# Designed miniproteins, single chains, continued (2): the designs that were tried, part 101

Each design is a single chain, and the fold is of that chain. pLDDT is the mean over its residues in the fold that is shown.

## One batch from the design tools (miniprotein)

Design m7492
Fold by ESMFold2-Fast:
Structure m7492 (fold): chain A 106 residues (1-106)
Amino acid sequence: GKEGGEYALKGGEYALEGGLEAVRSAETKEQLRLGIAAALSGAGGLFMGELAIKTGNPQLALHGGLSALTGGELAVEAAQTERARRLGEKGKEYGEKGLKLGKAAL
């Protein structure tokens, strides 16, 4: 629960930052939309991950990890800069770890 929450929080932070970078560098309405979606999904992963750390609830780590993974994927898709892509990839990596640890603790 707690370890999965730590990965979900970190993945959410990366996905949020990647999404915000994608929003700042967006040249099309679709890139802007994807960047906003990435940031919102990343924020969800961050909040659920923090709550999973505080409560030890593995379901929050699972859902937080999934939200961070999705946010990371969207940030990679929206990315117009190396930094945004790198942040999105980290969001995917840590989000997946949070998801797997959350599932394993159920």
Scores: mean pLDDT 89

Design m7493
Fold by ESMFold2-Fast:
Structure m7493 (fold): chain A 81 residues (1-81)
Amino acid sequence: PQKLSAEQVLEMLREGKKLLLELMKTLSKEEQEKLYELVKKGLEWLVEKVKKDPSFSEEEKKEIEEEAKKIIEELEKEVKK
């Protein structure tokens, strides 16, 4: 399989965040909670995969981890409304 660059991963995370936040505003509280848990698990898996990948620099790994954490934090904020 073709591998994504760090820049492509970051772009996907940033665009995904915008779409997820928009989606969250249309969902019930129960649906928001379920989506949050699914996204959190998926992003944690992605971060661990990136950390184990020797083709990413330490700086790239940190930036991807930080973007994933920002998505989780913003989704948690929507759920807590």
Scores: mean pLDDT 83

Design m7494
Fold by ESMFold2-Fast:
Structure m7494 (fold): chain A 61 residues (1-61)
Amino acid sequence: MVQPLPDVLDDRQLRSTALGLVALERAGDDDGRRHALQVLRQHADDDTIQRLIDEARQRVS
């Protein structure tokens, strides 16, 4: 099933957003982290979001 969206984020953009979320988490910016999580939630389900965050943490390490 293919649904064209005006504000679609591709896999690279989702990974970039997850990296930003991890950076905000490491900085202790709870508001920024919540905002980044909300952006991810608009484009992916919870399982995908958790995987992207875990992957981003591994990439930063």
Scores: mean pLDDT 74

Design m7495
Fold by ESMFold2-Fast:
Structure m7495 (fold): chain A 67 residues (1-67)
Amino acid sequence: GTLHIKLETDSRLAGDVVERAKEIAKQNPGNTVVTEAVVETASGPSLVRVTADENGNILSVETVGLS
């Protein structure tokens, strides 16, 4: 199935969300995991959405500006 997780983070880097998403996905075998976090970038807040599988493979990364 698909599992959706929201993260609170003080990170300014989408890469930190990607690494955390891999860890979460590996802990949820049998599921595709969609992890979302808001990161504060130099251009303002952005939603980072990472989709990963149980082997830690990144299937997609999307960054959406919120301002």
Scores: mean pLDDT 81

Design m7496
Fold by ESMFold2-Fast:
Structure m7496 (fold): chain A 72 residues (1-72)
Amino acid sequence: MNQSFDLLNQAFDLVDQGVKLEEEGKLKEAAELFRQGARKALEGARLGDGFMSSIGLTLAQGALDNARRLEK
């Protein structure tokens, strides 16, 4: 539980940083942070229970969708 929770918190922080870089127009750097956030969210989902897995998978999908949108 603690490790999964820590990974999901790291994923949220990376996604927040990605949003800030996107607002600054640093689209490639933002996409990289969204991909890193998605990876941490997937790791957290794998180590967590069903509830934490659902949160991690949802966060990962959103982060990947944002990265894909910026990587046109």
Scores: mean pLDDT 83

Design m7497
Fold by ESMFold2-Fast:
Parts: structure tokens; C-alpha cells; sequence
Structure m7497 (fold): chain A 88 residues (1-88)
């Protein structure tokens, strides 16, 4: 429903804000704060893909979801490394 989609987007935004604020409290650079917030958003999407994988009985869809999950995990790892590199 529209209400469920709005709640989903709100939770994602709240999660990103929380991690951005935490990075700021730790004295991280503004660039590192934004990378940390992005990692939180991608983590939320990863959780949603895991739910979709559990709901599907279609083998082709499961393979597609597994590939997307792996790509997203790699992106999160790369962003985490970048966040530490730009933090001063």
C-alpha cells in the first residue's frame, strides 16, 4: 500500500540520519558522514532483498536476487573502506 511504502521510506531516511549523526559525533569528516549514511541505506535495501528471496518460489528470481545481494554487499564493503580512508 501507499502507507506501507511511505513508512518504508521513512524508516530508511531515519536510519541514514541516525548513522550520519553518529559519524558526526565521532568527529568524522562530512564526506565520511555521508558515506556512513549511504551504507545504512544500502543495508536497509539488503534486508529487503533477503525478505524477497525468502518469499519467492521461482528459481530464476532467487538466482537474480542472490546476484543483487552479492553486488550490494560488495558496494557496502567498498563504501566502508572509502569512509575510513576519508576520515581524518
Amino acid sequence: SLEEELERLKKREELAKYYRDQAAKMGWSPEAQELYAKIAELGFELGELEIKKRETTNPEEQVSLDKRIAELEKEIDELAKKAYEVNK
Scores: mean pLDDT 86

Design m7498
Fold by ESMFold2-Fast:
Structure m7498 (fold): chain A 87 residues (1-87)
Amino acid sequence: SALERVRAIAAETERWLAKKEEEIKASTNPEEARKIFEEALKYFHRASREMAEVAGDDATMEVTIEMARLLARMTDLWVLVRQLEKA
């Protein structure tokens, strides 16, 4: 179903962002952390488009909820990059 496809994309994206969060935390170089974040941002935008494409009329609310969750994760990644830049 469209709902199941949206949830699958969101779950895969969340797992990928979790890996990028660990890579940022392991980084000692602000430039490297920023590059990892830029890659995360590109994947987030791609996942957002893919979820919108599969949502149609059946899963619009689920897309909104999953987008909000992933955006919160992206915000957390950005905060980590900013903290490293201040160290």
Scores: mean pLDDT 83

Design m7499
Fold by ESMFold2-Fast:
Structure m7499 (fold): chain A 74 residues (1-74)
Amino acid sequence: EDAAIARMREAGLRVTEAVKKANEYGVGEEAQKIADEGLRKASEAVSAGNYDEAARILEETARKLEQLAEEAKK
């Protein structure tokens, strides 16, 4: 649980940073939609007591947002 919570915290920071960069590159609306969907799914996993799944969802969400920001930066 503690390890999964640490992963969630790290992934959450990555999500925040990626959304910030995406907004700077003009795709903030798309980034916010991806972040909101990821956070919703992660919250559902947390409510079910599945912290490993929540961490996985946030890590996947962070990767998608990081890709979006990198593509927009082009």
Scores: mean pLDDT 85

Design m7500
Fold by ESMFold2-Fast:
Structure m7500 (fold): chain A 76 residues (1-76)
Amino acid sequence: DREATVEAARDSMLSELRTLLEGSPLPESVKEELLREAERLLEELRQAILDHDADALARAGARLEALYAELKALQA
Protein backbone atom coordinates (compact mmCIF):
# COMPACT_ATOMS: atom_id res chain seq x y z
CA ASP A 1 0.00 0.00 0.00
CA ARG A 2 1.53 3.29 -1.19
CA GLU A 3 -0.07 5.36 1.57
CA ALA A 4 1.21 2.97 4.25
CA THR A 5 4.72 3.11 2.72
CA VAL A 6 4.65 6.92 2.72
CA GLU A 7 3.53 6.98 6.38
CA ALA A 8 6.27 4.50 7.37
CA ALA A 9 8.89 6.70 5.64
CA ARG A 10 7.50 9.80 7.39
CA ASP A 11 7.68 8.09 10.81
CA SER A 12 11.26 6.94 10.09
CA MET A 13 12.35 10.45 9.08
CA LEU A 14 10.66 12.01 12.12
CA SER A 15 12.41 9.50 14.42
CA GLU A 16 15.81 10.35 12.86
CA LEU A 17 15.14 14.09 13.21
CA ARG A 18 14.18 13.67 16.89
CA THR A 19 17.43 11.75 17.51
CA LEU A 20 19.51 14.45 15.77
CA LEU A 21 17.75 17.19 17.77
CA GLU A 22 18.30 15.32 21.08
CA GLY A 23 22.06 15.15 20.35
CA SER A 24 22.28 18.80 19.20
CA PRO A 25 23.74 21.54 21.45
CA LEU A 26 20.69 23.77 20.85
CA PRO A 27 18.45 25.48 23.45
CA GLU A 28 15.30 23.50 24.35
CA SER A 29 13.04 26.20 22.81
CA VAL A 30 14.92 25.98 19.49
CA LYS A 31 14.71 22.14 19.49
CA GLU A 32 10.95 22.36 20.07
CA GLU A 33 10.55 24.89 17.23
CA LEU A 34 12.64 22.80 14.79
CA LEU A 35 10.73 19.59 15.68
CA ARG A 36 7.43 21.41 15.02
CA GLU A 37 8.77 22.67 11.66
CA ALA A 38 10.01 19.15 10.76
CA GLU A 39 6.59 17.63 11.55
CA ARG A 40 4.91 20.29 9.37
CA LEU A 41 7.33 19.67 6.46
CA LEU A 42 6.89 15.88 6.69
CA GLU A 43 3.10 16.27 6.59
CA GLU A 44 3.40 18.61 3.56
CA LEU A 45 5.66 16.01 1.89
CA ARG A 46 3.15 13.21 2.61
CA GLN A 47 0.24 15.27 1.26
CA ALA A 48 2.22 16.29 -1.87
CA ILE A 49 2.94 12.61 -2.66
CA LEU A 50 -0.74 11.66 -2.25
CA ASP A 51 -1.88 14.68 -4.33
CA HIS A 52 0.80 14.11 -7.03
CA ASP A 53 1.89 17.76 -6.53
CA ALA A 54 5.46 17.90 -7.88
CA ASP A 55 5.99 21.57 -6.93
CA ALA A 56 4.86 21.05 -3.33
CA LEU A 57 6.98 17.87 -3.12
CA ALA A 58 10.08 19.75 -4.36
CA ARG A 59 9.57 22.66 -1.92
CA ALA A 60 8.94 20.49 1.16
CA GLY A 61 11.73 18.06 0.19
CA ALA A 62 14.30 20.83 -0.27
CA ARG A 63 13.47 22.37 3.13
CA LEU A 64 13.59 18.98 4.85
CA GLU A 65 16.98 18.14 3.25
CA ALA A 66 18.35 21.53 4.40
CA LEU A 67 17.16 20.82 7.97
CA TYR A 68 18.76 17.34 7.94
CA ALA A 69 22.08 18.73 6.64
CA GLU A 70 22.12 21.50 9.27
CA LEU A 71 21.37 19.09 12.15
CA LYS A 72 23.96 16.55 10.95
CA ALA A 73 26.59 19.32 10.78
CA LEU A 74 25.86 20.09 14.45
CA GLN A 75 26.81 16.47 15.32
CA ALA A 76 30.39 16.96 14.05
Scores: mean pLDDT 76

Design m7501
Fold by ESMFold2-Fast:
Structure m7501 (fold): chain A 104 residues (1-104)
Amino acid sequence: AEAAREAEDRALARSAAEAAVELLRRAVEDPALRPEALAAIRAIAEGLASLGPVGAEGLREMAERVREAAEEVGREVDEALARELGEEAVRALEEGAEAARRAA
């Protein structure tokens, strides 16, 4: 059923957003993990972009969640570092989406 597929794709998009937020938080707490976290966020975005319209919606949600998480982690840890990493994470998301679009 189309409804079941859409629900599965939305659940996957939500899981991707949660994973990206956790990677961002970890990278702010441990800067040594930043390159691996950004690479993982890019890979998640590339996979999500391959899901078509639901993936495009998921990428927007993931970008918004990453921005929100950067603000929250900034208040708890370091506002300047969290803001910089948040911007790099959103850029990694955009690069992943573009790579998937070029591969298609």
Scores: mean pLDDT 73

Design m7502
Fold by ESMFold2-Fast:
Structure m7502 (fold): chain A 86 residues (1-86)
Amino acid sequence: MTVEELRAEVEEILAANPDDPLGAAEEALRLIGERLAAGEITRKQALELEIWLLERLIAHPAVSEEEKALLQARLERLKEELERLE
């Protein structure tokens, strides 16, 4: 599986669950983790996908401001991890 194919699957998971973006995100994160563990994507690609996913959740109207604050904190942590790989 390519990272582009995985990104498309994540987008489909999110699109299929418009009323539960957080639950959809948990499923997407599990899938990303499984692909990383299987060696199908790199740690950098996994971090880039997780960052992209969290940015989409922060922009989502169904996610509360309190949930967005927690997602923003996680996003900053993932960005720091990505910088360490560069």
Scores: mean pLDDT 82

Design m7503
Fold by ESMFold2-Fast:
Structure m7503 (fold): chain A 97 residues (1-97)
Amino acid sequence: MKMDTSPEGVVKGYQARSAALDALRRTGRRLGLSDDVIDNLLRMMEGGLDYAASGGSVEGILEVVRATLDAAATTGLISPEQAEALRREVERAIREA
């Protein structure tokens, strides 16, 4: 996991975290996921996202999102197709942030 704990790196980490959270909420609702399912996904990744952001790791934000969506699809909380759509939109939002 690539870390950049400089003030600029930490700002980029928190920008990536905000972009990921917004993309997850927006895309989740568009895919017809209930607010309870969206809240569960966000809760599952909250600690990992906070850790990656504080470490300035944009790559870590992406890794936490991918791992959480993969776990959620594996457990049947979301479909594999929903997980892939959420992953693509998060990656796009982070690139545009």
Scores: mean pLDDT 83

Design m7504
Fold by ESMFold2-Fast:
Structure m7504 (fold): chain A 104 residues (1-104)
Amino acid sequence: MTPLEIADELIDAVRAGAPVDEILSLLKKLYEEVKKVTDPEEILRVARRIAALLSELMVAGKLTDESIEILRKIVEYFKEKLPDDPEVQRIADAIEAALDRARA
């Protein structure tokens, strides 16, 4: 499965009311697949999809401390892989800011 396919499955699971343990399992799987991505265009597509996923998690009330930690690791990976891409940096910073607000 690609990171985009996992992110789509995760969004569908969140919308269907999947339990927190299933969501965490899919998030861990997403992070493992994200670490294999090196293509800048694919990283940008995945970053945009993770922003959409975060919105769905927040609306569903399924954003846990463990989910926040995994999403932070994914975002940090994108920032490290594409430090000079202003679009990826902007998306990553927006996700981090949203995660900080959700945790407060």
Scores: mean pLDDT 84

Design m7505
Fold by ESMFold2-Fast:
Structure m7505 (fold): chain A 64 residues (1-64)
Amino acid sequence: SMMDEIVQEMLEIYEKLIEQGLTEDEAFRLALLEVTKKYNLSRSEQMRVAGKVLDEWEKKHPRP
């Protein structure tokens, strides 16, 4: 779905920014801002994308 494609794009941006040395908080905010501008996401869509990205990130990088 379009939402799943946006989630994957945000996750890729987030991973790239972390690899470039940004903090998790900075990378997350910038990645969300980029997909929000690109896809003209509403507040509810931003929350949904952000939540799904966090879920996918935690699955790959589980916290104790």
Scores: mean pLDDT 84

Design m7506
Fold by ESMFold2-Fast:
Structure m7506 (fold): chain A 66 residues (1-66)
Amino acid sequence: MTLGERLLEAVRAGDLEAVRELLAEDPRLVYSADPETGLLPLELARELGHEEIAEVLRETSRTLPD
């Protein structure tokens, strides 16, 4: 399983600690689209109602330089 797949699973599970640990390894994981839905982790978290996870993902993506 890739780090991106692990992040998406943590988002689906509502596992904030796992999301934080994975983003600490690679903050670029916020760009890992879900192959089934096409959603980015932030959009997936919002759709599932995991607002705290959505906020962590949003802040991570906002602070990354392109």
Scores: mean pLDDT 80

Design m7507
Fold by ESMFold2-Fast:
Structure m7507 (fold): chain A 87 residues (1-87)
Amino acid sequence: SAAALRELEARIQALLAAAEPAVEALRAGKPLTEAQLRALLALYEAQLELIKRAKKEGLELNENVEEMEAKLEAKIAELRAQLEALR
Protein backbone atom coordinates (compact mmCIF):
# COMPACT_ATOMS: atom_id res chain seq x y z
CA SER A 1 0.00 0.00 0.00
CA ALA A 2 0.97 3.68 -0.29
CA ALA A 3 1.01 3.85 3.51
CA ALA A 4 3.47 0.93 3.68
CA LEU A 5 5.72 2.67 1.13
CA ARG A 6 5.65 5.87 3.25
CA GLU A 7 6.56 3.84 6.36
CA LEU A 8 9.50 2.29 4.48
CA GLU A 9 10.60 5.78 3.33
CA ALA A 10 10.58 6.91 7.00
CA ARG A 11 12.68 3.85 7.91
CA ILE A 12 15.15 4.75 5.11
CA GLN A 13 15.52 8.27 6.58
CA ALA A 14 16.46 6.73 9.96
CA LEU A 15 18.92 4.37 8.23
CA LEU A 16 20.47 7.32 6.33
CA ALA A 17 21.17 9.03 9.67
CA ALA A 18 22.67 5.80 11.09
CA ALA A 19 24.89 5.43 7.99
CA GLU A 20 26.29 9.01 8.12
CA PRO A 21 29.58 7.94 9.84
CA ALA A 22 30.11 5.32 7.11
CA VAL A 23 29.40 7.86 4.32
CA GLU A 24 31.85 10.31 5.94
CA ALA A 25 34.53 7.59 6.21
CA LEU A 26 34.08 6.75 2.50
CA ARG A 27 34.44 10.43 1.54
CA ALA A 28 37.61 10.67 3.67
CA GLY A 29 39.05 7.53 2.01
CA LYS A 30 39.07 5.67 5.36
CA PRO A 31 38.50 1.89 5.68
CA LEU A 32 35.00 1.10 6.93
CA THR A 33 34.50 -0.64 10.28
CA GLU A 34 32.24 -3.72 10.51
CA ALA A 35 29.54 -1.53 12.13
CA GLN A 36 29.81 1.01 9.28
CA LEU A 37 29.63 -1.75 6.62
CA ARG A 38 26.50 -3.16 8.33
CA ALA A 39 24.90 0.30 8.49
CA LEU A 40 25.43 0.84 4.74
CA LEU A 41 24.17 -2.69 3.99
CA ALA A 42 20.96 -2.06 5.98
CA LEU A 43 20.43 1.24 4.12
CA TYR A 44 20.96 -0.25 0.63
CA GLU A 45 18.76 -3.28 1.44
CA ALA A 46 15.93 -0.95 2.58
CA GLN A 47 16.31 1.18 -0.59
CA LEU A 48 16.13 -1.99 -2.72
CA GLU A 49 13.02 -3.10 -0.79
CA LEU A 50 11.38 0.28 -1.54
CA ILE A 51 11.96 -0.19 -5.29
CA LYS A 52 10.65 -3.78 -5.24
CA ARG A 53 7.56 -2.82 -3.21
CA ALA A 54 6.83 0.10 -5.58
CA LYS A 55 6.92 -2.36 -8.51
CA LYS A 56 4.57 -4.78 -6.70
CA GLU A 57 2.13 -1.92 -5.96
CA GLY A 58 1.87 -1.34 -9.73
CA LEU A 59 3.55 2.05 -9.68
CA GLU A 60 4.83 3.24 -13.07
CA LEU A 61 8.63 3.06 -12.92
CA ASN A 62 11.05 4.22 -15.62
CA GLU A 63 14.19 2.45 -16.95
CA ASN A 64 16.40 4.48 -14.56
CA VAL A 65 14.74 2.67 -11.63
CA GLU A 66 15.74 -0.72 -13.14
CA GLU A 67 19.34 0.54 -13.41
CA MET A 68 19.18 1.85 -9.82
CA GLU A 69 17.92 -1.57 -8.65
CA ALA A 70 20.86 -3.30 -10.39
CA LYS A 71 23.35 -0.83 -8.86
CA LEU A 72 21.89 -1.35 -5.37
CA GLU A 73 22.12 -5.15 -5.78
CA ALA A 74 25.79 -4.77 -6.83
CA LYS A 75 26.56 -2.52 -3.82
CA ILE A 76 24.83 -4.99 -1.47
CA ALA A 77 26.90 -7.88 -2.91
CA GLU A 78 30.14 -5.88 -2.49
CA LEU A 79 29.32 -4.95 1.14
CA ARG A 80 28.50 -8.60 1.93
CA ALA A 81 31.84 -9.66 0.41
CA GLN A 82 33.68 -7.06 2.53
CA LEU A 83 31.92 -8.28 5.70
CA GLU A 84 32.88 -11.91 4.88
CA ALA A 85 36.51 -10.80 4.35
CA LEU A 86 36.55 -9.39 7.91
CA ARG A 87 35.88 -12.90 9.27
Scores: mean pLDDT 81

Design m7508
Fold by ESMFold2-Fast:
Structure m7508 (fold): chain A 81 residues (1-81)
Amino acid sequence: MKIKIPLPSGKILEIEVPATAGEVAKKVAEAIYETTGVEISEEEIEEILKKHGLKKEDIVSAAQAQAIGNDLAELAIKKLK
């Protein structure tokens, strides 16, 4: 199934699940960079995954993928002036 993640740019990213937490985080971070120029580091990704009790290799549900995407988008907004 596909989930929809709203990006800080106002665009929507679609991600197919099931996927790993690392795959979801990478796709969201790359889409944020391409649409806003904001970089999210590997360390910031790891902190968000840790907050959700996840490792990069863990297979995530639609709800977990949505939560990861939303937290990454919020982090990107906080980095903008």
Scores: mean pLDDT 83

Design m7509
Fold by ESMFold2-Fast:
Structure m7509 (fold): chain A 79 residues (1-79)
Amino acid sequence: SLRKKVIELQKAIENNDKEKIDELKATSDSYLQTLIDQLEKFKKIRELAKKIREEAKSKGVTITPQEAINRAVEELKKE
């Protein structure tokens, strides 16, 4: 299933498992290769997004991971 491959790939990216990522790319179509490139781009933004979520949590505000990532992207654009 394509969905299962995407999930396994996200897990490999989180663990910084380059060999596993390359293996999944080799067994996947161009769609998954494009998705991997996009996920790797967001990897550096995750740390900022994590901080944004932790600050919101301290104030009792719930922010989704997607919302935090969007805020992180906008903040980085301002630099």
Scores: mean pLDDT 73

Design m7510
Fold by ESMFold2-Fast:
Structure m7510 (fold): chain A 81 residues (1-81)
Amino acid sequence: NLEELIKDLEAAIAALKAGNLAAARRGLQDALEFASTLKDEEVKNKVIELIEKALEALDAGDLETALRYLEEALKVAKESL
């Protein structure tokens, strides 16, 4: 569901900008679940890859890179509406 995915991505980005890493990680796990239900395989695979790269950047402490990947994932999801 693209609408739920967009909502969770926006919430995760807001949480990261506020410094709430726990809320951001939770939102990204929810976003991955919604992304996995997308029928468009190209959009699905790209969004999942970007979210996974963002989680990897968060684990490395690179918040700037994580935000960049999430903003790209959000753009891909919104352009698919």
Scores: mean pLDDT 86

Design m7511
Fold by ESMFold2-Fast:
Structure m7511 (fold): chain A 87 residues (1-87)
Amino acid sequence: MIEEVRKAREELKSKDPKVQEKAVRTLLDAIDSEDLEVRREAARALGYAMKHEKNRKVQIIAIAGVLRAVATDDPEVIEAVREGMKE
């Protein structure tokens, strides 16, 4: 659901590591969504987190999410990763 992806993006800014880890796992799982817009928003958020996240555990999960997004072989999802990395 797109609302859960948007909430997870905001939760990545949390000072609570458990909230951040839950959020990044939600984004990782969203890459497997049937909804292309959900996949694109998750991919963009994961690209951003991979580049900017200071919590190493969260960053590693974000890297795994980016790799999963690239593995979809969907040009729109891959472009969303690039957009997130440039934010």
Scores: mean pLDDT 83

Design m7512
Fold by ESMFold2-Fast:
Structure m7512 (fold): chain A 89 residues (1-89)
Amino acid sequence: GRERAERLLAQADELIRRAKEIIKKHKNDKEIVSLAKKALEAAEEARRLIEEMLRTGDFSPEKLLEVEILLGVAELALAVAELIIKKEE
């Protein structure tokens, strides 16, 4: 449970970093920024839940699934943003 939560925390931190970088570099592109902001919100919520799980020791399957869904949403939003960026290059 804990080791998985720690791996998910590292994943959330990387997604937050990527989302913030995209927002900073593409601030004038409303579609890219919207997708990156959605990714940031999902990854930050996932991080909050992971920190709660690490603090309480509650690694229930339901909480782990909620975190994985949020991280998946963040990954998909960033993938779409990155595809748009690549098309503009």
Scores: mean pLDDT 87

Design m7513
Fold by ESMFold2-Fast:
Structure m7513 (fold): chain A 99 residues (1-99)
Amino acid sequence: VEGKVLKAVAHDGKTVEVTVEVSGEDAGGVGVLLTEGTDGSGRVVAHAYGGGAKAGTNTLTGEATEPVKSGKYGAVVVASDAGGGALGQSVGTVEVEEV
């Protein structure tokens, strides 16, 4: 299973909406961590989780640890099976829009 973050929006810097493309198989769950470092390094500034992620486009709603401003962030996608076993982890970047 491979996850790719397509879009991220921070509402009032507190609520984060993340659009993730899941390829291969349906996942029991998918999580996204937004990091200060574009390579997944540094502090996690926001997280979003969803159970029962389907292959294709999924929209996850999550929370920011601190107010997230517009800019480039690292995006770490973690997929799990229905039993909570790790399916995979992908690291990429996403541009976050503050609204």
Scores: mean pLDDT 75

Design m7514
Fold by ESMFold2-Fast:
Structure m7514 (fold): chain A 83 residues (1-83)
Amino acid sequence: MTLEERIEEAVKLVKDAKLNEDKKSFTYKGETYTIEYDESLETLAEVDAEKKVITLNPKLLSKLKDVKDIAKVIEHEANIANQ
């Protein structure tokens, strides 16, 4: 699987999340979040709640072997943005 395919599968594991047809965004609790990538992040992911963007670090996320761990990262960022 590519990292992008693993992220698509990870979104499907997040409760209350639905991957959109473009596979570049998902809905979570009624809000739409765009997925962006930035390997220069010091963290696995960041969220911009105002812009509804979740930025993922492809380099650090590729070190996670289980799709469930990627799902936990995405859920954590989406929960922060939805508060």
Scores: mean pLDDT 84

Design m7515
Fold by ESMFold2-Fast:
Structure m7515 (fold): chain A 81 residues (1-81)
Amino acid sequence: GPETPEYISQVAEVAYTADISALPDGARDLLRSLIRSVSKYPEAQQILAAIDAGEPPSDRELVEKLIEKIRKDWREKELLS
């Protein structure tokens, strides 16, 4: 799927703001797959653990830190390409 910082940012915001326990299984699996695409970040691992437990991330700063790390890596890739 598209691994743009904006797309991943949108997925992370949905994971943070949605009641993950109320999502159908297919939607949770999609969220897991999208977050797994950035699983190299510790923040992504914590978000995956919350999704697997059926719980939203408790700290919005966790989502914001993930988004900033993804943006930084994308800036570095664009500058090197």
Scores: mean pLDDT 61

Design m7516
Fold by ESMFold2-Fast:
Structure m7516 (fold): chain A 114 residues (1-114)
Amino acid sequence: DLEKRIKELEEKLKELEEKLDELMSTLTTEQQQVVGEALRELRELEAEGRLKSLTLPVEETEKWLREKTEELIAEFRKRGKEAGIPQEVIDLMVQLIETSTELTILKIRLEKEK
């Protein structure tokens, strides 16, 4: 059931976002900027994926989102390490990016099944 899976991922994403919010206050201004940039890029990718889903097959949009998300994760890991972001925050951000992307893909699939 796509709707049940979506709800489970939405609950997981909320937990990850709450954890990140708590940890953000422990980060330097530079580290907060690196995290903020990655979140902004994630939201832009999700918005573009939704637009692509209007003209492309679901499978092509899903592949594009997964590939772009992997690129974002790799770049974030590099920038985060260079900025001295704690590994727990890097791991949390990766989980948040992966969970948010999967949620976006499932929501696109649900809309196409109507």
Scores: mean pLDDT 89

Design m7517
Fold by ESMFold2-Fast:
Structure m7517 (fold): chain A 81 residues (1-81)
Amino acid sequence: SLAALEKQLLAAQALGDALHAEALARNPDLGRDDVDALVDRVIAETDLPEWIRLAYEGQRTGDQALLEKAQELAEKTLAEA
């Protein structure tokens, strides 16, 4: 359901925020923009399922259409697994 996907996306966002905080705590000489750029690069360069990429982008931008598309692809991927 959309509600279940939203909970998963919220958990993924919380993990992302925790990773950013940890990176800054371990290397305070890195600017926030540098950490954000590294995360964006990892997302762009990894072979993540498309629904995860869309989910992350939808959470960052608050774009409900991206979140709905992410759910559609996630349900499709899980049904095919």
Scores: mean pLDDT 66

Design m7518
Fold by ESMFold2-Fast:
Structure m7518 (fold): chain A 80 residues (1-80)
Amino acid sequence: SPADIIAEAIERIRAARSKEELVAVLFETWGRLEPLLTPEQAARAAELIAEFFRRLPDMSLEEAKEAAIALLREVGELHA
């Protein structure tokens, strides 16, 4: 389910040792979530992802983890 994919991704984000590892987790997670979303949900998720990546260069690893977890939770709420 999308909730299980997101929960697994959040734990992997928490364990990430670098921004590169964090980005890899987000990329893999998006590949798993995108086919489960409606076009409207996918478009909204893409906007949130784009905003995250615009901010990423200026964030510390800990700030990036918090932002990525918030992003994943917000994407999960598109199904609620």
Scores: mean pLDDT 85

Design m7519
Fold by ESMFold2-Fast:
Structure m7519 (fold): chain A 106 residues (1-106)
Amino acid sequence: GTELSLAGEGRAGRIDEVADFLARNPAFDLARIHAAQAALREGRYDKAIELAKQVGTPAGHYILGQAYEEQGRLEEALRAYQKALDLNPEYEKAKKNLRRVRRKLE
C-alpha cells in the first residue's frame, strides 16, 4: 500500500532505510558542520578547519572562511568564501563575508 497505515510493513522499512542513509551520509556531514560551528564559537579554529575541510559543500567552505578570518588568514578566508560562492552563487552570507574580507585586505 501507498497509504500511511500501521498495517503497511513496507512503509516502516523505508523509514529505517532513510534514517540509516541520513546517519551514514548527509546526517554525518551535518554533524561535522555543527561540530565545526561549535569549534568556531569555542575559538578552536584549527579543529573547525579540520572538520570543515572534510565537508565539500558550500557550508563547509563558508566555515573554512570564518575560521581562517578569525585566525587573521585573510587570503585563505577570501579563497574559501569564493569557493562557497562557486558552489552556490546565491549564498548571501558568503557574499557578505567575502566583501568584508576584501575590505580588510585594502
Scores: mean pLDDT 74

Design m7520
Fold by ESMFold2-Fast:
Structure m7520 (fold): chain A 78 residues (1-78)
Amino acid sequence: SVREFAEGITRAIQKGTQILNKDPKDPKNQQQARDYIISELKKLGVSEEDAERIADGLINSDADMGGKVQELLDRRRR
């Protein structure tokens, strides 16, 4: 369901953010957070491209991060 999908995305982002926040400026820690988010989103059926876009948005503090997540949810709804 869209709800279960949204909950899965929220959990992946929350845990990825926790990994990132241990040292947000360390490139190794940024890569670990990115890889984690991509892996978890792919388990939810998110495409590699969409998972990478979301993970990169989080790492780069992209102001459009919320928009990217919303697009993903909207595609799930059709």
Scores: mean pLDDT 77

Design m7521
Fold by ESMFold2-Fast:
Structure m7521 (fold): chain A 60 residues (1-60)
Amino acid sequence: SMAERLRRLGQERKAEVGPLTPEQAIEIAEEAGFSRERAEEAIRLAGGDADGGLALLAGE
């Protein structure tokens, strides 16, 4: 599923670079099959938290 791909890509990127920036989170979401607009909205709903935005997209 897109959510499983999103979780995998997010964990891989965090292992390499540490905490994600919003732009890195948007790139990961697009790679997982989400639109940029959905990723930006999820990050906004998470108060600008990139990790929280990806969690919202993954259905957490």
Scores: mean pLDDT 82

Design m7522
Fold by ESMFold2-Fast:
Structure m7522 (fold): chain A 99 residues (1-99)
Amino acid sequence: GPLPTKEQLEDIAKRLRRAAERAKSLGLTDVAEILQKMADEIEANKDDPLKALAAFYKGAFELSELFNISFTEAYRYLTLLLDPDEEVVDRVLEKIKSL
């Protein structure tokens, strides 16, 4: 598909920061650290969509290693953590907590 726009990358970074805050509130400190680092790297590279995407995939890979799940499963969880509904994010984080 087409590369993400600067506005899309800014939105992704904001949603990742929100998910990191929610993860921290649930005691998922390692998850929160990964999500915050992804947000910071995406924001730093919002004018370089390939570097921003690399940061996103790197975070998905770090989550897959943390929970001993496949990259595809980690990527699916990560995508759900970007949901605009905080209740969806909280439900996904509770699922992650059970891994």
Scores: mean pLDDT 88

Design m7523
Fold by ESMFold2-Fast:
Structure m7523 (fold): chain A 79 residues (1-79)
Amino acid sequence: MTPEIEEEIAKVIEEGARRMRETGEALTPEEARKLAEELGLGAAGRAAIAASFDPETGKYYVDEEVLREVERRVKEILE
């Protein structure tokens, strides 16, 4: 379980951050949905996408520090 969680979180961090760098903006809801679909994300990866949502802008900000915290919490729950 732990390696699968780490792999999903790492994929979201790498691919999400790369896409944000390419656009210079946070991911739109459609881009976030497509990212989850393309990466074949399970529960941990989808939780990471959800944690990236900024309700003030309506966009998804993939932040490595935020997602590392999500990884830690998911591991604590699933141990």
Scores: mean pLDDT 76

Design m7524
Fold by ESMFold2-Fast:
Structure m7524 (fold): chain A 79 residues (1-79)
Amino acid sequence: ISRETVERAVQIVKEHLKKGQSLADALRSTANELLEEGVPLDDVSLIVRAVGRAIQELGEDAPVEEITEKAMELIEEGF
């Protein structure tokens, strides 16, 4: 899984959160967009789980870079 794909997922999630969606709805919307862009299902599942947990730990106002780094750590740790 590339850092660029994880960073894009964070950007999409934050955009949906700014539109007033819940985290769960934002993650579902993000998963659908990544699948449409051709990201494999297994990678999408792992990415949205990692991004969701990173946002829960850091808060949705955390910078994209911080959330991306935390999500990458979670993916590497195999949570």
Scores: mean pLDDT 85

Design m7525
Fold by ESMFold2-Fast:
Structure m7525 (fold): chain A 68 residues (1-68)
Amino acid sequence: MSGAEFAAEMRDAFERLAAEHPDIPAERRARLAGLIERVEADPSDARALAEALTEFGELQEWLRAREA
């Protein structure tokens, strides 16, 4: 998968999660959105990609703990 395709998939997943889970804290949404924007701007930025993946993982664990 190209970096651009991966960034698009992350964007789609984020928008879907935000729509389905309005209870996600604003600071978590802002952090993840900023990281996705960074990956979209530079798909070769390995650090931004790693940080975005970590943030998605943390969000997924948080949602699971809330039975979401």
Scores: mean pLDDT 78

